# Designed miniproteins, single chains, continued (6): the designs that were tried, part 2

Each design is a single chain, and the fold is of that chain. pLDDT is the mean over its residues in the fold that is shown.

## One batch from the design tools (miniprotein)

Design m20038
Fold by ESMFold2-Fast:
Structure m20038 (fold): chain A 63 residues (1-63)
Amino acid sequence: VVEAGDSFPADHKEAMNLLAQAKKAYEEGDYETAKKLAEQAREKGKNDPFLVEEADKLLEEVE
């Protein structure tokens, strides 16, 4: 399907930014911050299976 409509709401974009920040924190060794940011990204992006999967993978990598 070719759909160029409103497919990127503000919450989704915020979730992507939170996920990016979580990954950066993880790379810097700040696992506590990475976990909290990934959890927030998962909640805001829960309607996007890709974001949920990415956040879950990051959460599995942190302790």
Scores: mean pLDDT 74

Design m20039
Fold by ESMFold2-Fast:
Structure m20039 (fold): chain A 94 residues (1-94)
Amino acid sequence: AEEHRERARKAAEQNNPFDAGLHMAEALIEEGKYEESIKIAQDLLDYAKKVGNKELIARAYELLARVYEKQGKTDEANKYREKAEKIRKELGIE
C-alpha cells in the first residue's frame, strides 16, 4: 500500500501534481471521504498560493466549495465559491 502510494505520487509529480491531486480529491468525494478530500484540496491551495498561480488558486477554492457542498456545509461552500469567483473576475480583466 505505502509503496504503491509513493510510486503514484512520484509519477504524478513528474507529469502534473496539481491535476493528479484534483483527480484524487474528486474520487474521494465520490467515495464519501470528504475529510480526506478537504486535506488534499487544502494542500493544493497551499501549493497554488506558494507558486502564486491565480488559476490554480481559483481551482483549489472551487474544489473546496464542491466538497463542503457535498458535506452539506453550505456556509463554507459559499465562502470558497465566492473566493474562487473573485479570482476568476481578476483573471478576466483585460
Scores: mean pLDDT 78

Design m20040
Fold by ESMFold2-Fast:
Structure m20040 (fold): chain A 72 residues (1-72)
Amino acid sequence: DPSLEELRERVEEGKKLVEEGKKNNDPKLVEEGLKILEEVLEELKRVGAPEEVLKELEEKIKEAKEALKEIK
């Protein structure tokens, strides 16, 4: 399984891609970031990450999906 450090780095990468995509109205960047965040969410659920961490990531994923609808 990925280390918690690797998962944390992937969350940051996904967040950056989503924010950059939203800023530039680039749906490909939002989709790439969203893909990373969704994959990391599944890994975090598998390793039993704290509820607060899961909730924060789920909200970020929801925001990214809404942004993607507005761009497309």
Scores: mean pLDDT 80

Design m20041
Fold by ESMFold2-Fast:
Structure m20041 (fold): chain A 79 residues (1-79)
Amino acid sequence: DEIEKLKKEAEEAEKKGDYKKAGELYSRAGTLAFDQKDYELAAEYYEKAAKAYEKAGDHGSAIAARTEAQRMRKLAEEL
């Protein structure tokens, strides 16, 4: 599963302190979950991406990822 692969790579990046890469990998996992219409899973990964970007000091990417997570949560609740 591509999502599980991205999750594992993101967790490995976090362990190495490469938070920017972890954020990018979690964002990709969120996008794939969204494409599969798993909005709850997409929200979780975008939230993980936001936390990783925050640790990387990339506040702009963190805000963007949080915005996507909020959008996914609304879709999960309304659809």
Scores: mean pLDDT 87

Design m20042
Fold by ESMFold2-Fast:
Structure m20042 (fold): chain A 65 residues (1-65)
Amino acid sequence: MSKEVLKLEVEGGVYMIEAAVYERLGDYEKAAEAYEKAAEYFEKAGRLEEAKRLRELAEEYRKKA
């Protein structure tokens, strides 16, 4: 794996952690935004299945926001 792809995966993972924190706080709007950012990074990294799952989570939380 190139360092570029690894960096994208790491950044996606950081946004997943951020989203989980906001989810626990009940800040559904910020949780949705963080899941969308995580999905963008995983999509750029070629992790299409993970990106799809994260976008679905973002949509779920936007409906609650």
Scores: mean pLDDT 82

Design m20043
Fold by ESMFold2-Fast:
Structure m20043 (fold): chain A 100 residues (1-100)
Amino acid sequence: MEEPELDPEKLEELVREKARERGMSEEAIEAAVEAARYLAEGNFKKAMKVLFELAEKDIEAAIEAAEVIAEAAEELGADITAGMLYIVAGVLRIIKKNKE
């Protein structure tokens, strides 16, 4: 199936909702929304930069941000984008484990 275009407003709304349900910090919610906005614009490089900068400060928040964006993208039918963000979350979990 063809991936639908990500509606940036719907993606941002779903990301905010899911992040709030997880009890994420305001800083983590805003980072997740910013990364989601870049993804909706097709700017994967800037989206990853936002997530990696969050990971430098709080790796657990970055993992949750990536998972929340993946879940929101999946609900909107963007399965490839969702899959990529789940991979990013998995990589961040490995980085966290190797530092502990």
Scores: mean pLDDT 82

Design m20044
Fold by ESMFold2-Fast:
Structure m20044 (fold): chain A 86 residues (1-86)
Amino acid sequence: GAIDELLAEADRLLREAQRLIADARRALAAGRRDEARRLLEEARRLLERLRELAREIMASGDREAILRGIALLLQAIGLEFELDLL
């Protein structure tokens, strides 16, 4: 249903954010600072959207969805922390 679609979208955003952070680390290692900056800015936008989706999932009232939404929110916070260290 609708909640499964939100979960699938959240999973997609999480994987995209992880890929962008990995790409940014490689760009930094190669001295491509402008590329890294653009990748990190894109990752931040995806993580903000992921947090919004996690809150929507939690608002659904389903216990399983609430637990998954909490897990997604914590993962997003962890990746934001990783971004701040770059």
Scores: mean pLDDT 86

Design m20045
Fold by ESMFold2-Fast:
Structure m20045 (fold): chain A 87 residues (1-87)
Amino acid sequence: MEQERLDLETELALLAMELAIEKNIFKKHPDNKDVLQEILKRLKEILKRAEEILTRARSLGFDDVARQAEELIDEAKKLIEEVEKKL
C-alpha cells in the first residue's frame, strides 16, 4: 500500500514537471506549427498517463492522489485546447 502510493505520487510529480516543460515550450514558440504538433503529441501522452494514474488511485482508495491526478488532467486538457486553437 505505502509503496504503491509513493509510486503513483512519483509518477504524478514527473508528469507535472513534463507538463510545465511543455507549457514553457508553448510560451516560447506559440506560432511554430511544427513545435505545436510535437507539444500536442506529448500532451496527449501526459493526459493518457494521468488518466491511468487516476484509475489506479481510485481503485486503491487513494483519494488525495486521485484529486491530484484530476487537477493534472484538467491542466493538461486546458493546454491541449490552447495548442489546438493555434493549429
Scores: mean pLDDT 88

Design m20046
Fold by ESMFold2-Fast:
Structure m20046 (fold): chain A 89 residues (1-89)
Amino acid sequence: MQEELNKKAIEIAEESLKLLKELGGPQSELKKLEEKIEKAKEGKMTEEEVKELEEELEELKELLEKRKKMLEEVERFVERRAEEKRRRK
């Protein structure tokens, strides 16, 4: 049980670390996740800490989706501006 809990914690924390790096997250938050991974490898993770990691991962996934949609909206804005310039030539 504790071994399964620690393995799950490592997997979640590593996934969160990858997502946070993609988002360009601050180095301080990256360090915190690295520390959580190390704690999980030492077998010191509690069920509450694993649940917290799951919630953090879900939030990061939502932020990545939101950022992706915002970038797509910016691209559409640039496209519309280019169309307007062509029409006004």
Scores: mean pLDDT 77

Design m20047
Fold by ESMFold2-Fast:
Structure m20047 (fold): chain A 60 residues (1-60)
Amino acid sequence: TVTFTIDTKNLYAAIGAALSAIGDVRGAKVSLTDRTVTITVPDDPEAIATARRLQELHGA
């Protein structure tokens, strides 16, 4: 598994985007804290690319 952490100023937008993009990926997990979204995906190039894109778009 590969884990990406998104430190975001808009937690609701980040979590919504993450769930929309990877919510149907088997083995993927989205977890949130006060101001961070943690995305864990399987070692699949497409899933990793999607999570990385989310980190780049929503990361502070």
Scores: mean pLDDT 75

Design m20048
Fold by ESMFold2-Fast:
Structure m20048 (fold): chain A 65 residues (1-65)
Amino acid sequence: DEKIEELFKKYDKDGDGTLTYSEFKEAMKELGISDEEIKKLFKKYKDKYGKLTYEEFKKAVKEAL
């Protein structure tokens, strides 16, 4: 929970409260998640604008682990 929030903030490079695919991929690779799982999770949890909010990111991390 707190660690997931810290990871989100670390990769939210523009500080807008969302992760792009590139930022999401870097965060998930730090957790040791495979490229195939990262692609699957991004497609599943991305919003209508092709980004992940913190809540979407948290769900993706919990599913991956």
Scores: mean pLDDT 81

Design m20049
Fold by ESMFold2-Fast:
Structure m20049 (fold): chain A 64 residues (1-64)
Amino acid sequence: SSRLQNMLALADTVKTLLSPEERQELDRRMAEVLERLAKASPEEQDRLLLETLRWLSERYQEAA
């Protein structure tokens, strides 16, 4: 989905602003989100994508 592509693109952008330790934590969280998305219902996928995009946007605003 376009939301999934946007989430992955934003995560990659945020990673460029982070320390190695913070990047490792972000990668771990993103792996967990992707695993949950694969098992989730369509409604849960939409909620998880929106929640993750919001979290990434907050991280971007704090780091930039």
Scores: mean pLDDT 83

Design m20050
Fold by ESMFold2-Fast:
Structure m20050 (fold): chain A 61 residues (1-61)
Amino acid sequence: SREELEALAREAVALARRDEVVLRVLAHQLGMSVATVRRLLEEDEEALVERIVAAQEAARQ
């Protein structure tokens, strides 16, 4: 389950790198600005992955 969530989070990050619409949707779902998510994509991709996983784990409770 956690490994699957990490894999899905990494796929979402890869899509966000290629597609501005995906980036905007991801930012909205995480409660972050587009600028903040873009900065994390460039500087700290692992922190973005962990934030996506944490948000999905919280939503499952």
Scores: mean pLDDT 82

Design m20051
Fold by ESMFold2-Fast:
Structure m20051 (fold): chain A 86 residues (1-86)
Amino acid sequence: AALSYENLAKLYESLGPGYYLKAAESYEKAAKIYEKLGQPVEAASSYEKAAKLYEKIGKTEEANESYKKAIDLDVKLGLEDIKSVL
């Protein structure tokens, strides 16, 4: 599901600026699914991609919200002192 939305978002991006809104929305959907799956790195990356696309089309509020979600996930990871020692 999440990977499918990422692939759709990439496809929409490749179709040009007329599809940036659909691309951003698809990255947001992917990010929300990654959050539910406990994949904060993938979720943060997807929120950042959505934010950049919202920014490109002048949707400043949606861009700011997506950036905040990515930052919140990155901060949470840092506070938990996760050093990839499984």
Scores: mean pLDDT 78

Design m20052
Fold by ESMFold2-Fast:
Structure m20052 (fold): chain A 66 residues (1-66)
Amino acid sequence: SLENLRDEVIRGAQELVRNSSSPETVALAQQAVEAAAKGTEEGVREALRLLAQAVLELAKEAIDKS
């Protein structure tokens, strides 16, 4: 359901906020939480896009700054 997907996205994004030291990753993850918290289909889609961007930034920093 949309509600279950929303809750899963919020949980994943909050884990990135807690565990990431990257300001860019944290900012994207926080935006994902806010978008998903709206509870709309468009909000959840935007949250998924932002979460994907946060994960890509995290991966890029791990690779490029290692």
Scores: mean pLDDT 82

Design m20053
Fold by ESMFold2-Fast:
Structure m20053 (fold): chain A 65 residues (1-65)
Amino acid sequence: HMTPEEVLEKAKEVLSDEEYRALKLFIELENQGKSPVEAAMEVARKLGLSLEDIARIFKKVREAL
């Protein structure tokens, strides 16, 4: 029931600026039709993050929802 926009709004409160940019890019890539795996891999590549970093960001967001 949460929109991507609502997820991003809550994420602002719990994520750093770098982590927020990663989440925003991930959602943008999914909106472009990429699968979650493809989006996560592209975010990791473009921002110089590991997949473990991406997983940690998602955990923070889930715990805030």
Scores: mean pLDDT 80

Design m20054
Fold by ESMFold2-Fast:
Structure m20054 (fold): chain A 59 residues (1-59)
Amino acid sequence: LREAAERGLEKARELLEQGDGAGALTAAHQSRVLAEEAGDEELKEEAERLIREARKIAS
């Protein structure tokens, strides 16, 4: 779960760099769910941060 969340966050960052806000938003949401299930608060906070950044692009 933690490794899957980390991989999802990496993918979300790559999509943000490519300007794909919608794709980044989806990846960040999936990573947040995985981080919650893993009980990793730091990964959850990072996922929420990426969700906020992705929303600014996905307009």
Scores: mean pLDDT 80

Design m20056
Fold by ESMFold2-Fast:
Structure m20056 (fold): chain A 97 residues (1-97)
Amino acid sequence: MKKKADELIKKGNEALRQGKYDEAIKYFEEAIKLDPENVDAYVGLAYAYLQKGEFDKAIEYAEKALKIDPNNDFARRVLAEAYRQKGEEEKAEEALK
């Protein structure tokens, strides 16, 4: 199961590099079905939704990533940027702590 999830995450990350955010989301959602604790998949979803301007979903998935790995700096940065884009500067600063 985990090796197949890792392959899907690689495909999702490649889709993110190409700006194919909807394709990336599908790969990361499939990875989560195979490995529900896969932090990289939640981080990928958070970033893809952030790039699409779906800030509430970006926050949701970044928070899920941080529940699995509280020290994930990328998830914290995505969370902070999503709050900043919503005009919630105070929460953006708190997300980086």
Scores: mean pLDDT 86

Design m20057
Fold by ESMFold2-Fast:
Structure m20057 (fold): chain A 98 residues (1-98)
Amino acid sequence: SEKFRIEVAAGIALIAVATAKVAVENSDLPKEKQEEVLKGLDRIADLITEMLKNIDNKEKVLKYAEEARKVADELSKIDPQTAALVKKAIDRLIEEVK
């Protein structure tokens, strides 16, 4: 049950990242800022993927989810709207882990 809820929340977070990437690529942000945000979004997806590989280790799961949250907080300085969507999904993921 708990493992399934974490997997669902992680899936939602990965969908949020994919949606955010499309939004950034179609945005009026300067190219350099688009590349910076896209790199951060790829980092978040990588962290969630590593979390899922370690799903039976609660300490590692929480660590990867919190690192993903930190990256999303950094992105909020560049693109607050895109960051807010991803942060909301990651916050739900962290709630399922604790």
Scores: mean pLDDT 87

Design m20058
Fold by ESMFold2-Fast:
Structure m20058 (fold): chain A 88 residues (1-88)
Amino acid sequence: SLEDLLAAFREEMATASPEELVELIRRLQAELLAAALSPKELWRAAAEINQAVVDYLDSHPDIPEEAKQAILDAVAAFLRALLDRRRA
């Protein structure tokens, strides 16, 4: 379920390095795109992942700029992929 995927992501993120977080975002993107999710569920996933990443960055203020940029790029790619899924 969406709730199970988000719970697993948050649990793994709690102990993840910046590099591991980028991989987790990419894996979650693939899993969410493979699932038959409604537009409402996709927006909920986007909002929850954005918040989780904000919380992670706030908890790790000394992350090197390169690693921070990689995380932000992964989030941007994730959001773009979810928007493309909406099939206007």
Scores: mean pLDDT 82

Design m20059
Fold by ESMFold2-Fast:
Structure m20059 (fold): chain A 81 residues (1-81)
Amino acid sequence: AEEAAERAYEGALEAGANESGAEGAAQAAYAGALSVAEGVDPEEAAEAAGRGAREAALYSGGDEATAEGAAEAAYEAVLAA
């Protein structure tokens, strides 16, 4: 779970998110990875994490491209967990 959070944080920053948006992406990926560990389907958990990361990036003032990058980073981090 912590590794997924770190990967999503770094990926969101690389996509152009600020620190608040990146922290949101990390929290979404952490929650997604825990859900997988508790028996939730990995793709479903990854999609939920991606949506959470997208919302965090937009809420923190990122544009659509930044939000999509943050969503992909969180999605991939959960699938890799």
Scores: mean pLDDT 82

Design m20060
Fold by ESMFold2-Fast:
Structure m20060 (fold): chain A 74 residues (1-74)
Amino acid sequence: LSDDDIARAEQAAEEAEKAGHWRIAGIVYDGLGKVYEQRGEKEKAREWYRKASDAYNKAGFTELAKEMEKKAEE
């Protein structure tokens, strides 16, 4: 993923949040966390995993939210 791809993903997640599509926002935030983790940017990855956890909780996916919290603690 390029930096432009990341920027588009961030925009898509923000639009999903504004529309109340918490599941979609959670999926995008989880993907961003993985990208930053692969780049070795652990602090940024943790921030995105926390956002994914919050979004999944709002969507009612409590198990996925717990998985994101665990990734944010690494």
Scores: mean pLDDT 82

Design m20061
Fold by ESMFold2-Fast:
Structure m20061 (fold): chain A 81 residues (1-81)
Amino acid sequence: SLEKQRLLARAVGHEIAAIGAELEQNYSEAGKHYLEAGKLYDKLGDKETAIKWYQKAIDYFRKAGDEEGAKEAEELLEKVK
């Protein structure tokens, strides 16, 4: 559907933004973009990719010292079916 195509495009956009943030060593932004990509892939039913991005979000939030971001990503990782 067009809705699924739009969700996928948004997910890919966040993946690209996360890589850009990684290159700039902006770990907080990398974590946020990986978290948003994970949420979008989870909504698309791609649980394997969602898990991968949630794990990257956790790692980057921890590098940034963002305990709240890491906690949100951990809770979402536990809820992936």
Scores: mean pLDDT 91

Design m20062
Fold by ESMFold2-Fast:
Structure m20062 (fold): chain A 79 residues (1-79)
Amino acid sequence: MKLEERIEVLKLAIKEALELGDYKSAARALLELGNALAELGKYDEAIKYYEEAIELAKKAGDEELAAEAEKNLKKVREA
């Protein structure tokens, strides 16, 4: 799958997960979206999605996912 196509799929997945109240799935998809945007050099957008992923992961009680998103956020801020 092309990276741009993956971004559109992830945006749809985030919307659907949020509509269902599935914060864990939404947080995972937001983390993957942030990673895809970072690969494209869109660091400002990647930062926004990582921050949203951290908030939703914490709401879901997924400390590992929150830590992964925080680690990726720090790397992008230092780029």
Scores: mean pLDDT 85

Design m20064
Fold by ESMFold2-Fast:
Structure m20064 (fold): chain A 71 residues (1-71)
Amino acid sequence: MEAEIVEESAGPLRPGEVRAVYATFGSEEDRKKALEELQAARDAVEAAPGPATVSRIDPEKGIFVTAERVA
């Protein structure tokens, strides 16, 4: 399978900011699924009252998603 990184953050987070990164090991169509998982992870982290990290993995699509927020 081919790895693809479409969205990433290279900078350090500031208090209150959210960073989300994903990678997928599949077709271009799997990218759409990765974006849906990315959005869900961001929403979960934003709903937290303080520092939080959410990771999601779809083994069928080889999708890896991480979203984090620092205080």
Scores: mean pLDDT 64

Design m20065
Fold by ESMFold2-Fast:
Structure m20065 (fold): chain A 71 residues (1-71)
Amino acid sequence: SEFEEAFERGLQALREGIAAWKAGDKETAIKKFQEAVEAFQRAVDLASGEEKERATAFLNAAKSLLNAVKQ
């Protein structure tokens, strides 16, 4: 489904962002966390019920990581 595609893109971007941040590549980490926020926002917009709740939790996590890496 479009939801699953958006959610999986968010997870991939989130993993890549974390890996880049651990490697000290702040520029790539910011880009990947931005991609994760965008993908999880799309997932939230496509979802309902429990899927929306889960996607919202990941969206909030991605936003928090984006804010943290910018410091």
Scores: mean pLDDT 89

Design m20066
Fold by ESMFold2-Fast:
Structure m20066 (fold): chain A 93 residues (1-93)
Amino acid sequence: AKELLEKGKEYYKQGKYEKAIELYKKALEEAETDKEKAEALANLGKVYFEQARFDEALEYYKKAKELYEKLGDEEGIKKVEENIEAVYAALFQ
């Protein structure tokens, strides 16, 4: 999963969002741990946000938050909450 996640991040950085989505979804399917699943879900949220697909971004960020809460990952929770707030800020401008 980690290699797929890193490759997806590279496509995301290049603005190749559809390829990033494909790789992040594959990373999610191949994830062996809740931490890997949460990271894949959070990155899916980011790419949907960049595409202005705000409903999908919120769905994936909320799923990532649930897993970070299950893991007790306070840093992961905080980062996803900041990303959710960014979606709401974009919706109300």
Scores: mean pLDDT 86

Design m20067
Fold by ESMFold2-Fast:
Structure m20067 (fold): chain A 98 residues (1-98)
Amino acid sequence: KYEEKAKKLREYAEEEKKLAEEYLELAEKTGKGEGERYLARAIVHELISSLLREGAKAYEEAARRIKNKEPELSEGLKAMIILGDEILKSIESRKKKE
């Protein structure tokens, strides 16, 4: 369950990272004005990618704790799991409406 969610978040994180790299390349080619807009988009996609990776780590830690019979997730890990679940729902909703 958590391992599958972690894998999905990592796949989406790689998609976002690729978009960030593409926008960074466009920023370098375009120059001032439009280049700054592409740079801003690259930064946003890199931040989203980083957030998705942190969500994946939270799911992986939850799976590890369950296997090791550790009784509790920290409040921070619980919050990251909730965030990861909401992000997955948002991505799935977007893909369905495309």
Scores: mean pLDDT 78

Design m20068
Fold by ESMFold2-Fast:
Structure m20068 (fold): chain A 56 residues (1-56)
Amino acid sequence: SAEEELIERAVKGGVELAKALGKEAALQMVRLSSRDLPEELRERIVEAVERAIAEL
């Protein structure tokens, strides 16, 4: 689905940001970038990114 594709892209981008700028900065940028999205989708994106970067 479009939402799943968006989450996958956000996870990929979040991981790359975490590698370049560190985990805290990456998560902050993902939260800011998703602020205009529906709350449920924003929460799913942030949670998926947090899980992905925790594995680094």
Scores: mean pLDDT 83

Design m20069
Fold by ESMFold2-Fast:
Structure m20069 (fold): chain A 106 residues (1-106)
Amino acid sequence: LEEVEKLLEEAERLLKEAKEKLEEAVKALKAGKYDEAIKLAEEAIRLAEEALRLAQEALELAKKNPEVTPQEVIERAEELIREAELVIGLAGILLGVAKLLKKKQE
């Protein structure tokens, strides 16, 4: 359980940082700062992918000991997985849009 909690805490930290980078990327995109938006979106994807990996590992460990793992811990891992996948998807779309807009401005 302690190992699962550590993985979830690190996943939450990385996902929070990924969301912050995504918000900064959206602001950069709106300001026409396409190079900054690209860099921030790539950072958001990297952080969210690491968060996804850790949350998936935590869920696997939790499922190996279902009788001693609280349901709330399993739900927390599943929510983190969903949120990380959403951030990766949104950051990927933003990255594509930023690259396209940069090319059209040249």
Scores: mean pLDDT 87

Design m20070
Fold by ESMFold2-Fast:
Structure m20070 (fold): chain A 71 residues (1-71)
Amino acid sequence: MTAEEYLRKGMDLFHEGKYEEAIKYFEKAIELDPNNAFAYLVLSAAYRKLGDFEKADEYAKKAIEIDPSLR
């Protein structure tokens, strides 16, 4: 799988409400492409859905550091 394929699979799982599984795919996407700001944004969103606001904020900040236009 490419980073884009992992992101797509993660987004499919996210839309199904499978946030913990979506996180695993987003983490794999980041492992393959660590400069993908969007991957950090969707990872942040998934952690927010699980109530992990500390991790959600951490990953949102990382996304903004990579792409400041997301401010």
Scores: mean pLDDT 83

Design m20071
Fold by ESMFold2-Fast:
Structure m20071 (fold): chain A 79 residues (1-79)
Amino acid sequence: MSDRLTELGGRSQQLVDQGRRARQQGDWSSASRYYSQTSQTLQQMSDVARQGGLDSLSDDLTQLSQQYQQQSQQYRQKS
């Protein structure tokens, strides 16, 4: 579990960095896609955390996933 959460966390960070770069370049379409993928990765982390009995962490990751999904939607509307 811990190793899987670390792996997914690394992937999430890379996606956030790519989304931030796309946003800085005015590429709203790419930024939307990267933040959508970040949301999906955080949801996977939430599922892994819940399966391991880390309910508080799972809830926090679900909320963070929803925030990135909302940002993805906002960027999609700007593209």
Scores: mean pLDDT 84

Design m20072
Fold by ESMFold2-Fast:
Formats: C-alpha cells, sequence, structure tokens
Structure m20072 (fold): chain A 77 residues (1-77)
C-alpha cells in the first residue's frame, strides 16, 4: 500500500543515515496513528509523505515532531 511503502522508505532512509533510534520512533508513531480510531488512510499517507520529505532533508527531529503532532490530532478526534 502507499502507506506501507512510505513508512518503509522512512525507516530505510533514517537507518541509512545512522538514525536507528529515530527510525524506530517513526515506525512506532505511524503504527500508533494507524491504530487510532478515525485515522483515514489518506490522512496517514499524507503525514508519512511529509515526514519522509523531512527525513530526506536530514531533518529527523522535524519528521518525529510531525508524526507526534498527527498522533495527537487523531487521538483528540
Amino acid sequence: SPLDEAVAELKKTAEDAGKTEQAERLVRLFDEIRAAPGATDDFVVSVARGALNYVKQGKFDEAVAMAEGALAEVRAA
């Protein structure tokens, strides 16, 4: 699926950059977002693509913050 592809690319890109802890954190955050009631596939894919864009720029803290913000949003709904 587009989501599984985006999350796999996120993980691989972060791991290839030596950011194994951030890679693990991002995977766990996206698993939690996917499990949240009311999280639409389109929303989660959009967030994953945004986080991937940050990761490709070496902005790992921004990628994590984006995913954490998305998780807070879906949990508040």
Scores: mean pLDDT 82

Design m20073
Fold by ESMFold2-Fast:
Structure m20073 (fold): chain A 55 residues (1-55)
Amino acid sequence: GPVKKGTSEDPLKQTGETLRNIGDSLDKGIEKAKELKAAGDEEGAREAIREGISG
């Protein structure tokens, strides 16, 4: 596809960094979700996963 002018960012490098950040945030969210679910807080567990995905 056509390269959009206006960004100097390397798409591959940017994608790699984004995936790494998402992975780290998601992993932390999953850990929190497991703890909350073990405590019986299913809604809190869902929010922890949502925050991990959003981070």
Scores: mean pLDDT 72

